Designed miniproteins, single chains, continued (2). Designs and how they scored, part 103

Each design is a single chain, and the fold is of that chain. pLDDT is the mean over its residues in the fold that is shown.

## One batch from the design tools (miniprotein)

Design m7577
Fold by ESMFold2-Fast:
Structure m7577 (fold): chain A 81 residues (1-81)
Amino acid sequence: SKNEEAIKKVAEELGIKLEIKAEKEITDDQALAMVLELKRLHEEGRLKEGDELKIELKENDTPQEVREKLREAAEKVREEK
């Protein structure tokens, strides 16, 4: 989908490998939430070049739930060194 491609492009620009498993097409609100959270986590140093993230999105995930899933995935990466 265009939204998935846009999210992956932002992740690539930040040097982050992002794998997204979505039950349905990613909504505009979900995509915007993910892009903003990726940029924020990168600015905070919680995501760095070379990091690999895997996230699963459900059809009814709110923008807040999308952000929380991305934060959780970022924390897992930091715990692994």
Scores: mean pLDDT 82

Design m7578
Fold by ESMFold2-Fast:
Structure m7578 (fold): chain A 69 residues (1-69)
Amino acid sequence: SAAKVTGGAPTAPEGREYEPARLEALQAGMDYMTEKVRELAEKGAGLDELDRASQEAQEVMREKLRELE
């Protein structure tokens, strides 16, 4: 059969309803992280660079949430 997931949704934690501000912030962070990871991978950056990018992505999401009203 097709791959069956056990954990389910990694990004939408616990079967919550749709939250538009939360999803917009998540999308912004994901976009940032995707671009950053791609750039770092092309440059052959190490795990410390990826850790920095992850922290920056979280900050982007938090900032986006603060801006959304």
Scores: mean pLDDT 70

Design m7579
Fold by ESMFold2-Fast:
Structure m7579 (fold): chain A 94 residues (1-94)
Amino acid sequence: LSFAEIRDRIFETVIKISLKANEAARKANNEEAHREIGELVEQLFQELSRARSREEALEIFRRYMEKIIEVVKKVDEKVAEEIKEEAEKTLEEL
């Protein structure tokens, strides 16, 4: 995979994860979690846009996924596990 293809696949995965995480936070009526998820996703995209290598992009993805999963665990353990599985599948394809 080219660096651009890796970045695009990370972007697609993060969009899917963000929708699922934000829906869980909204259903739990947890405004703080909703805000934290949004901030983490924004920071991930900002750092990903500045990544210069495949290795850097993968490190950014892993680091932010860990942070997002920790926030979602406080809201919905099952959704956190689903997000973890989605992230792991993406990493296996890259």
Scores: mean pLDDT 86

Design m7580
Fold by ESMFold2-Fast:
Structure m7580 (fold): chain A 78 residues (1-78)
Amino acid sequence: SALEEAQKALEEAVEAFGKKMGASEETVEKWKKEGQEYAKTADPKKLSEELREAAEFYSEYPEVKEALLKAADYAEAA
């Protein structure tokens, strides 16, 4: 359940970022797919660390940063 929550939070973060950037639905779906595949194979601790690094990288978009940090917290709790 915690892993499933982390995956949902990651999808929401990708969708929020895509909407802010004006990305096409096709591009957003591609990013979601890549995120889901990575989350399936990655260790929760590694995923959490990478999400925190991404949040700092996307600091120009506060909503995206918050979503990424939330996903990192869920991944670490799993």
Scores: mean pLDDT 74

Design m7581
Fold by ESMFold2-Fast:
Structure m7581 (fold): chain A 66 residues (1-66)
Amino acid sequence: SEIELQILLQLLESALREGYAKGMSEEQLNELLEMFVESLKLLGFTDEQVEIVREHGLKLIKELLA
């Protein structure tokens, strides 16, 4: 559902922003994103939902490092 997707995106954003604030590198932020995405797959989220979350995280990482 849209609400579930919004919660996932918010959790990912929070984790990436906190990681960046604590000095995580681009490589470490990308590893964090991939661990998050793999967890969603294991929890049974659809490929479409997983891809939306991955794309959002990649965009945020680029914005944080700009």
Scores: mean pLDDT 85

Design m7582
Fold by ESMFold2-Fast:
Structure m7582 (fold): chain A 88 residues (1-88)
Amino acid sequence: MESKKALESTSAVMRALAEVVDSALAAQKALKEGDAEKALEHMERGVRAAREALEKTKELGDEESTRAAEALLKVAEEEKKKVKEQVA
């Protein structure tokens, strides 16, 4: 049923969003400490969380949550690219 799938999909996206934010904050802290390699590891963790949420929402078949997960993954990948450019 749409309502149950939407709630479950939304929960998956919200959890992934929290992990992406936590990973970005940890990456920023690592950059301030001069640890570029650790910063990239944190960004990769965020990208992985967003990608897993996208696959989960696709399996559940909720279009709105799938679009939200796609947007989150794009943001996570763009932030990782910025960190990579900042250290290269």
Scores: mean pLDDT 83

Design m7583
Fold by ESMFold2-Fast:
Structure m7583 (fold): chain A 77 residues (1-77)
Amino acid sequence: MKEKAEKHRQKALFHARRAVSALADGNEEEAQKHLDLARKHIEEARKFGASDEEIAQTEAEVDAILERGRKVVEEMR
């Protein structure tokens, strides 16, 4: 079970990075799709036995990726 939880945590980070790439390309619809997928994978990780600490760490990493990406997009103006 923990192996599946870890794969879902990694997929959440993957989709967060894809959302940032889509934002950089000006594709807000694709970015929102990847944000929704990142959130779903965090919930799947919880369902497959990720600890509260592991979930909190993954959420913090996703938020950091998104915040860094938001600043890059804003600076491209």
Scores: mean pLDDT 82

Design m7584
Fold by ESMFold2-Fast:
Structure m7584 (fold): chain A 67 residues (1-67)
Amino acid sequence: SMEERKERIRKLAEKLAEDLSKKFDYKKLAEELGVSQATVSRYVRRLGLSEEDLNEFMDAFQEEVLK
């Protein structure tokens, strides 16, 4: 479902935060998923998630995880 996929994106954002990433990185996500950056962008759009939503999740996780 979209909700399950959104949680997966949140977990990926948390892992990016662990690597000290300050920004949502499509290239790193594509490498972890084994697909192209264009494919990641297309899948994110299919899930109905905006770039603002993804960036907000990244910022929230940085505040919670990277202390």
Scores: mean pLDDT 60

Design m7585
Fold by ESMFold2-Fast:
Structure m7585 (fold): chain A 88 residues (1-88)
Amino acid sequence: MIAERLRELAERYREEAKKSKDPKVKGVLEQIAAAFENAAREGTPEAVRSAADYARYLAEKMKKQGYEKGHKLAEDASRELERLVEEA
């Protein structure tokens, strides 16, 4: 279940990366997608926590760069991953 959710989040980041016209923002979103895919492959609570921390970091960076959708997705992903870790 958690692995599938991580893949869904990775796909959403990949879609947002395709919509980004800023190559730096696009690269960051692709990094988040890769991190979630790696966490899904490992399937451990530690990997999920790492993904959540990274998403939170990215949310702050996206806000500064004015990429509102990226910021929103990163924030939502971070909160969702934190809840999944605490429920496990």
Scores: mean pLDDT 74

Design m7586
Fold by ESMFold2-Fast:
Structure m7586 (fold): chain A 86 residues (1-86)
Amino acid sequence: MVVGELEAEEVGPGEVLVTARFENVDDSDTIAVVLVSERLGTLATATLRKPGEVRILEVRVPKGETLSLYAASASRPVEHLATLTS
């Protein structure tokens, strides 16, 4: 199982720092994770390789962007983990 969280903090006028945290809780498979915006496309990607692995990614986006975090592995369909509007 993969869990994901998104947090947003305004860092300047019209600028938002989005922090994505994701954890491979118990899967021995390599897990690919992607942070996307509907308008901006792919913002960040990472790989989780072992159970208990945690990754944190930070991206700066304009205010008002909708961001979604997804996970995929060879053994599972693509999972939606979190969505946030900056």
Scores: mean pLDDT 80

Design m7587
Fold by ESMFold2-Fast:
Structure m7587 (fold): chain A 66 residues (1-66)
Amino acid sequence: MKTAERFREKADEAEKEGKTLVARMYRVVANAVENGDIPELTDEQFEAVDKAIEEAAKVHEEMDAK
């Protein structure tokens, strides 16, 4: 499966869980890969981006909790 398709699956899963911000972040990255702004990622790079999106969502949640 191509990188963009993998991020779309992650976006769909996040949307089902009600994580609208996370879903939107995954869609933005998927579109960037399709447009060639981001090259096809290795499995390691995909995991790094996936982790970064989840961490960014946690930081946003912490800021709102204050």
Scores: mean pLDDT 76

Design m7588
Fold by ESMFold2-Fast:
Order: structure tokens, then sequence, then C-alpha cells
Structure m7588 (fold): chain A 94 residues (1-94)
């Protein structure tokens, strides 16, 4: 499947376990598998608790959380997480 190929390329490029779980969330959302997307997000959040995250990784987690809540119909909570994630990105020196 296209999924298996995308995840294999991410692993080959040295993507972290967190990055892989966040990609799984987005892939499950695209398929309409929202329960699986929630499970992948919970796994990503558990990985975040055990690791020192970069600001970019923290922002990605917040944005992906927002995308999931938007897909679940909680647009107000989605906007909150989008704002938190984009605010973190705006504080990074480019």
Amino acid sequence: SEWAQRLAELRKSGASPLEIELEKVLLYISEGDLDEAQSALEKAESLAEGNKLSPVEKAKLLIVRGILYDSLGDHKLAQKYYFEGTTLLAKLDT
C-alpha cells in the first residue's frame, strides 16, 4: 500500500518514532479511520512525555492534534491547538 511505502521512506530517512506516529495520525484521518488516528495520537503523546522534544516537534504534535479534532467535528478545540502550534513556530529563528 501507499501507506507502507511512505512509512518505510520516513524510517529510512531517520524519522523519529514520534514523527512516524504523527504521520500515521494524518494517514488514518485521510482514510476516515478516526479511532485508529486517535490511537496513533495517544502513542505520539506518550512518546512526547518520554523525550526531550524540539520546538518544531512540539509544534507538529499540536498541529496534528488540531487536524484530528477538526476531523472529529470539534472545530473550537482544533483552532486552539492550531493557534498554540503556529505560535510556537512563529517564535523560532529562521
Scores: mean pLDDT 81

Design m7589
Fold by ESMFold2-Fast:
Structure m7589 (fold): chain A 71 residues (1-71)
Amino acid sequence: KVAETVKEQLMKAGMSEEEAEKVAKEVEKNIDNKEKAIEIIKRGLMKVGYSEELAEILAKQILQEALKAKE
C-alpha cells in the first residue's frame, strides 16, 4: 500500500513512526497529484534534517516506490 511504503521509507530516514504515518497518510490522499506528493515528502524529510536538495531527490525516489506499491 502507498501509505505503508512511504511510512517505512520515512522511518528509515530517521522519522518517528507517528510522524511517518501522518506524512504517509497525507501523501496517499494526494497520490494523484505528484507535485503535491513530492512536496509533502520533501517537507517531512527536511524536518528530519535533510537539506532541501537531498530531500527533493529522496522524495522523488520514495514516491516512485510508493507508486509501484499502488500497482
Scores: mean pLDDT 81

Design m7590
Fold by ESMFold2-Fast:
Structure m7590 (fold): chain A 61 residues (1-61)
Amino acid sequence: GLSLEEIERGIAQAQATGSAAAQRAAGADIGKDLGVDPERVAAIILSGLPAREAAERIFAL
């Protein structure tokens, strides 16, 4: 599965686009790789948390 650093990088890249669709797509990809609910992952990314805090919450799921 993805490391915490890889999750943080993916979130940061998606957030940098300013696109909700890009953030949802990143959440789906991360969720599938980690075997966690993609909708939960997307919700965390879209919550406006900094990329590191979002990554830590996702990794704790």
Scores: mean pLDDT 83

Design m7591
Fold by ESMFold2-Fast:
Structure m7591 (fold): chain A 83 residues (1-83)
Amino acid sequence: SAEELARELAEGAELYLEGKRAVDETGSSKDAARAAAGALRAIGAALEATLQGLTEEVKELVERLPVSEEAKELALKMLENMS
């Protein structure tokens, strides 16, 4: 569903950004794995939204989700680049 894809995309983007920031400070493989997991989750959701023709609906839903503005910006940019 578009709601599930929007959630996966937004939460994946947030996890990626959190992991990326943490890696710069820690150099930890655990934080690197967290960033990678977030990226894969977001990419998968953006691709699936594109394949299902749900990009506009997912975009509107992402803008309303309780995630950071930076995560929303990243999620929307990913959708735009795959459309």
Scores: mean pLDDT 84

Design m7592
Fold by ESMFold2-Fast:
Structure m7592 (fold): chain A 70 residues (1-70)
Amino acid sequence: MSLDEIREEIQKIMEEAIEKMKTLSDEEKKKLTKETIEKVREIGKKNNLSEEDIELAIKIVEDAAKKLLE
């Protein structure tokens, strides 16, 4: 799998998680946020994504979750 394909997969995981969070309770949103961050980090590390790409993806998930929890 190419690095671009891996980034696309991570983006889809993030977008699906964020969309799902809109329909969940605050407790479930926090749990899903943590699970999504862990998945993104694992996929990124296993596929040798740059630390910058991994950090950017995690920041997007965290920022979206904060807005949905407030």
Scores: mean pLDDT 78

Design m7593
Fold by ESMFold2-Fast:
Structure m7593 (fold): chain A 114 residues (1-114)
Amino acid sequence: DADGVLEAWEREVQHMEEVLREAEEARRAGRPLPGEVEATILYLASRYEELQKKIEEYGNLDNYIEAKVAEWKEKYNMTPEQQERLRELLRRRYELLARLKELAEELLRERPPV
């Protein structure tokens, strides 16, 4: 249902925010990142690359978001309020993935050449 879809997206966004917060806290304290946190950041950075390719197919982020809202509106019979929540979640997810991608690039640059 629409609420179940929105709850799943909200949980994904919350998880990304937690991962980013944990990484920023560790870096601020001069501590190495836990292996699980680093692995999650690298994985989410790969998701950003896939999302960016999809956004390019729609021309820009706004077109991508509106296309997804239209798709999910029909599939789940979403109210206007649910549609706006989905727009906000899709924008927030993109912003978080972009930050995680930047962090992943920093982490890879900090690795000595092997």
Scores: mean pLDDT 84

Design m7594
Fold by ESMFold2-Fast:
Structure m7594 (fold): chain A 100 residues (1-100)
Amino acid sequence: MTGGGAYAEVEAKKGDKITAVASSSAPSKIDIEVYLDGELVAEKSGESPLTLTFTAPKSGKYTVSVSATADSDTPADLTLEVYVNGKLVAKSSGTLVPLP
């Protein structure tokens, strides 16, 4: 098995549509979590590619965190793209590496 993560921080206003798109270069299970001031405000789990869309309940800085695992010992790339109202505002990447 391999695993890894990526994260991005985005500014949003109350009522903004936040869309997080996570994809891996290998078949993988992905968890997307969105935090505001340390509190979980949205989550989605599924297979790559995974899209979470969420409406911001408050204005502030949102942390989008992604974790992914693959049933493979070969390293793979993980990409996170975050959109606010359809505009790409952040992109982050990680690597899935062999788990101990």
Scores: mean pLDDT 84

Design m7595
Fold by ESMFold2-Fast:
Structure m7595 (fold): chain A 69 residues (1-69)
Amino acid sequence: LSEEEIKERREKLKEALERLPISEATKQFLAEQFQLPGVPKLSDRIPELGETTFRVLADLLGVPVGELR
């Protein structure tokens, strides 16, 4: 992903995170992970996020769900 694409998707992610039924700590963690280069590794947070949340995040980032695991 280009730097501009990452920035745009990060802003879209912030809006989506506000609508997700997850904790503020998890939202903060996800926001920080998407500031790093590459695809975030969310394996440590799988129990908190659930399958639906992973699918939403994958769609927003334009990556396969498996890339986030």
Scores: mean pLDDT 62

Design m7596
Fold by ESMFold2-Fast:
Structure m7596 (fold): chain A 76 residues (1-76)
Amino acid sequence: AEALRAAGLSELEIRVLKVLSKGPKTVDEIAEELGVSRETVEAILDRLEAKGYVKRVGPGVYELSEKGKQLLAADE
């Protein structure tokens, strides 16, 4: 958590990355797991994709990039 916060990520951005660490997920699946709106998840995914931590692998389906996996591993 400290390493992820030091990287300038918000709590909700960190939670999205941790959900995606379990495997590829749709926007709706992420929204359901986090208890937030689809629109909130889409805004976060856009920011994380711009930073290179996630990638789109299908229509509305996202997964962790290698950079995102390395960032989460560094927070152990």
Scores: mean pLDDT 78

Design m7597
Fold by ESMFold2-Fast:
Structure m7597 (fold): chain A 99 residues (1-99)
Amino acid sequence: NLNDLPSADALYQHLVEEVERAVKEGKAKELADKLIRSTPFSKEEIEKIANDPNLYRNPNYASAFIRAAGIYLKKYVETGDPEYLEKALEYLRLASQLF
């Protein structure tokens, strides 16, 4: 479904609405897992990308940003820390700019 939207702003708005709905309905973990599986990267590559302090400086990582968003959304579900939700939405914004 992520590849069905033609514009960055429309894609980002749709993803924000999906995240907000999933959080409200207690399905944020399911959404996080879907975001993680939507890219061709392995678990090892995802962990390296998520721990990269320069991730924000790499504009060619659209798919990696979607995976990072899923990882931070999963951390939000596990910890309840709103900073992880903010990071997830920021990575979705960065990803949407590259579609």
Scores: mean pLDDT 71

Design m7598
Fold by ESMFold2-Fast:
Structure m7598 (fold): chain A 119 residues (1-119)
Amino acid sequence: SLVEALAQAFIDYVRNPSRETLLELQVARGVALLVVAVKKDKELEAKVEALIERMVEIVEELLKDEPEEVLEIAKKVARGEDILSEDPEVLKKAFEALKSKAEEITERVEKALAEILAK
């Protein structure tokens, strides 16, 4: 499932932040959005959008005590957005913050995925 692939790519990135896992996350998002656009699949679109929204909410709750600039980059990661133009020092802090919460993020994303796929 494209929704499962997107969730897994995000989990892989937060557990082991790297150029490769970031690219995998961006590819998973890009493929999901491309398939939605080509097939005009409203159910798939709703599930992809719901997963991204839940991943952003999970990041906001778990990283709420981080500086605002760190939280904003972490939210961009959850959306699969480009972060390469951001300040390298702030990027490093965002990577460390996401990695520090990787287990809790994984548990909450897996629960969100199960709820979305049950609909």
Scores: mean pLDDT 85

Design m7599
Fold by ESMFold2-Fast:
Order: C-alpha cells, then sequence, then structure tokens
Structure m7599 (fold): chain A 99 residues (1-99)
C-alpha cells in the first residue's frame, strides 16, 4: 500500500502540484476550512488560496480519472506535506500505519 501512495505522490508532482498547493488543498478539502481561514493560516490572500486549491483539485481529478482511489490520493497529499516538513520515508510510513 505505501508503494501505491508513493506512486500517486510522484504523479501529483509530475502534474505540477507543489507542497504549498497540497497544503492549501488539505486545509480546504480535508480539514473543512474556508478559503478565508486557509488564507489566514497560510498568510496569503484568499485569491491565492483559491488558485492553489484549484490547481491541486485539477490534479486530483486527473488521478481519479486514471482509477486512483480518493484514499490513496489523500494519503499521497499527506506524504508530500510530511516530506516537505523534513520527515523521512520511514517516519511517514510509521505515521500512515498508526491511522
Amino acid sequence: RFEKVREVAEKLKELGVTPEDALAYNLVKRDGKSYEEAAKILGISVETVRRLVEKADQAVEELKKEGYSEEDINDAIGLMLAEAKGHTEEEIEALLKRR
């Protein structure tokens, strides 16, 4: 399963998704934050948050069309964010197993 999540994370990167795009998407789509709340958390404009979320959402929809599950895509976004914070693959795998 971890291999699948890593594959999806690589595909998101190939589609141009950055850690910032992934963070904005996670705040709005997974954590249920408004664009205004996400903008305050990230220290950027509401308009910038909307663009970051739209970019990530387009990549997510492309992967769904390729047959990837929403669970694997969400886990891949989590992997990208954990890597951006300097966590190793071993640490990230341990975190995923604890869920």
Scores: mean pLDDT 75

Design m7600
Fold by ESMFold2-Fast:
Structure m7600 (fold): chain A 83 residues (1-83)
Amino acid sequence: DTMEKQLESEKDIERVKEIFLERLRQAMEERKVKQEDIDKLLKMVEEGAEEEELRKFLREVVGLDEESVENILRELKLIRERE
């Protein structure tokens, strides 16, 4: 029972990541962001990059405005808090 609940949690995390990836890809395509930059952002998230590193990447490499950066970081924080 305890092992099955842990497996469900891991599957939910994977599903949430897939949904976030799809939403992030759509939002980034709207902003003319390259797929390579989206892939790099996801890798940074998986490696446990700090919010400051993600903010710097989104601002300096991707070139998003402050509102877009804050919206993305807010979505990411909500996903992390549910893990």
Scores: mean pLDDT 67

Design m7601
Fold by ESMFold2-Fast:
Structure m7601 (fold): chain A 68 residues (1-68)
Amino acid sequence: SLDEEIRRLMKEIDELSEQLPDKSQVASRVSALMIRGVGIGIETTEEEAKRWLVRELRRLLAEIKKKV
């Protein structure tokens, strides 16, 4: 499910970001994505918002993996 994928990605981002000096900035970026996801859900559907959030979290995770 999209909810399960979002939880998995958020956990992986959180765990990897613990190794980075900018972990607070990563947490801030995740929070900003969650807020924007709410806005997308209001303008479209909850399903579309979750698909967008999965895509953006995957992008952030890929960026973090290059720094670790």
Scores: mean pLDDT 84

Design m7602
Fold by ESMFold2-Fast:
Structure m7602 (fold): chain A 68 residues (1-68)
Amino acid sequence: LEEEIKKLEEEVKKEPTPEKYAALAKLLADAGKLEKAEEVVEKGRELFPESELIKKAEEYLKRMKELS
């Protein structure tokens, strides 16, 4: 899991895409790193404000935060 997160972080630095940002945010949320996932969503929204993938990642994060 942490290796997957690290690899994806490197990928978004080299070639930022909505898919990679959304995947990274969801992976961080699944790992319980909610604060970092939120930062990734915020940055993804700044770079890709019209992306449906980023919006869905934000919704996913909101559900994870409200879980207990």
Scores: mean pLDDT 79

Design m7603
Fold by ESMFold2-Fast:
Structure m7603 (fold): chain A 100 residues (1-100)
Amino acid sequence: SAALEELLRLVEEALEALRAEDYERAIELISRSMVLVEELKRQGLIPAEVAAEIQRLLLEAASLVAEAKASTDPAEKARLTEQAIERLERVRELIEEALR
């Protein structure tokens, strides 16, 4: 699915933004990913349970990124960023499984 491949690209770009500590861009890409997951679910291109899990992980990642952006403590910022990356890597895995 071209739309699933687009979702994968958005998530991979969000991961790169987080590794570069570009929290603004990461938030934008996560938000775009959430909109696309809802569209894929609405069109029946992804199972509802998989869409719900991706949406949950994206919402958790968005919250963690917002906290990381707001933090002035380098250790806390790094910990929150790592936790956001873990959620996005799980999203990437779920999308890659759906593309098989």
Scores: mean pLDDT 91

Design m7604
Fold by ESMFold2-Fast:
Structure m7604 (fold): chain A 83 residues (1-83)
Amino acid sequence: STVEQLTEVFVEMLKNKKDDNAIKNAALTEVAPLLANVPAEQAEAILEEAFRRALEKVSAPEEKIKLIYEYAKEALKLVHPEL
């Protein structure tokens, strides 16, 4: 499912992406295509659920969590500009 795939992308971002540029690139190259494959009316709920699941699996500094979330929301707006 898209939720499961997006959860694994967020887990990878939380654990292994070390800087702003790496996180931004992952949002554009991995998060955005997954969100583009779902209807706009479902995309935000899918993002929120996948991010929630990722946070249950791994711990990360609050600053990093916020940064990933903000880039994920920007990716959502990029592929579904009507939201």
Scores: mean pLDDT 87

Design m7605
Fold by ESMFold2-Fast:
Structure m7605 (fold): chain A 64 residues (1-64)
Amino acid sequence: SQKDINISYVNKQTEKAKKEYPDKKDLLDSLKNDIIKLIEQNPDLSRDGVNNAFNGALEHAKRE
């Protein structure tokens, strides 16, 4: 399903981000959980929608 594809994608993006920001792993896990909740609530969410949500949250997380 699109939901499962989107969740898999977010998991991969989060693991990549953890390698780039190893000091922010807990924050990145919280970000991942929030995006997964968004996907669960919006199972028809497009890849662009997922990317915009993830990248926006990641940019905010990088500043903390």
Scores: mean pLDDT 82

Design m7606
Fold by ESMFold2-Fast:
Structure m7606 (fold): chain A 120 residues (1-120)
Amino acid sequence: SDEIIEEAREIALETMEQLEELARKVMEIAELPEEVRKEFEEKVEELKEKIKNAKSLDEIRETFLEFVALVRELFGLGAERAEAADNWEALKEIKEIWDKAMEIVTETEVKLEELRNEEK
């Protein structure tokens, strides 16, 4: 139903904003270059637009998983940069933020699956 799809959009967009905030912390901690930050932010806006225009729960979930992959890549770049700089405090903090991000992702995937089951 349109109501369930709208609820899924709200959940996905709200989760994306939470994960973006965590990603911004990683960008600061790892001192990622401005070009990397801009590319990430531009891609996030594209994925938010895809969620807003999605016509099904499957489209919302697929786009959300694409966003999670993008966040994972950014965290990987941050961890690599911290490790290359022998900044073990930054690496530890990035890993702790990643654990929190994965918890949020898991909770969101459960909510989206519950909504998918309501359509059956």
Scores: mean pLDDT 88

Design m7607
Fold by ESMFold2-Fast:
Structure m7607 (fold): chain A 74 residues (1-74)
Amino acid sequence: SPEEAALRAFLADFIERYKDATVEQIRAAVEGWLAGLTPGSLGERRLQDLYERVKTAKTNEEALAIMEEELARL
């Protein structure tokens, strides 16, 4: 689907760009992406779920692992 393709492309690029970022920077970037989505869309709901998981991460490695798990699910 277009939403899955867009999410897959974004997650792959995001993981590469944020490999050396802090967990706070990763959270801020996901929040920024979420703010750009259409309210109530399936993409927004899926990204909100991903963001809630990322908020529980204590390290960069944990946050990126969550993103990689989401990419693997697509």
Scores: mean pLDDT 78

Design m7608
Fold by ESMFold2-Fast:
Structure m7608 (fold): chain A 72 residues (1-72)
Amino acid sequence: MIVELFTEGYRKTRSPKISEEQFQAELQESLDYLTGKVTLSPELVRSRYLEVAGYLQLIGRQDLAQEFEEKA
């Protein structure tokens, strides 16, 4: 499922020893990028939108998840 896929995929992409706390911190960085605090390439921005959409689904913010997916 999207929630499990996002969590597993993120952990697999990172160090094998990544903790839940580290996962949350990395996700917050992605949100900061999307809020315009940091400028990224268009392709990387789209990738971040999809990542954040998955997280928003996980925390029950389906309305925001749909918006982010639409912008990708």
Scores: mean pLDDT 60

Design m7609
Fold by ESMFold2-Fast:
Structure m7609 (fold): chain A 103 residues (1-103)
Amino acid sequence: SEKEKEEIEKLIEELKKILEEALKNGNLSEEEYEEFLKILEEIKENPTVELVKKLAEFFLKHREKLPKDLAIKMLTNLIKLAGILRVDSDLVDELLAKKMELL
């Protein structure tokens, strides 16, 4: 739907801002940042469950590099994005558990 597209675009822009802050702080390499942006661009063009899973898996691989506050923001926006695309509860539960570990 148009409303879901607008919400997805807003979440992608929020994720980009968080990733840009992580890059500026030296938490992410330029290569890691560019890979995140590629996945986000793919989701913007064709929002699928598989692409959101790919994004979440790439984030979880690099989660420990992010400061607590940025990791919480990333997880919050990833959980919202996964919810919109109706991703399997197992992934959402994993993301929520990781967020709770940081609180």
Scores: mean pLDDT 86

Design m7610
Fold by ESMFold2-Fast:
Structure m7610 (fold): chain A 83 residues (1-83)
Amino acid sequence: MEELREKLLKLAEEYNPENIPAIEELFEKMKKALENSEKEKIEEYEEEARRLIEEVGSASPGELRRTLIMGALLVKDEEEKKK
């Protein structure tokens, strides 16, 4: 769950920041469902999370997505260059 949330938030930050509140709200609902042992609701929210990933990905041009992903990779590479 947390890994999926992290992926969605990173995508939203780079491509559709307006979706961040909706993503946070969705995962807060999933946490409550886990605490209440509502397995069916967890499966429903997980499916909604997948739809949000697809929507965030499709809302941005492929070229823009590649540029932002490349930028993130370059930042990580600079971090590692400090060897």
Scores: mean pLDDT 57

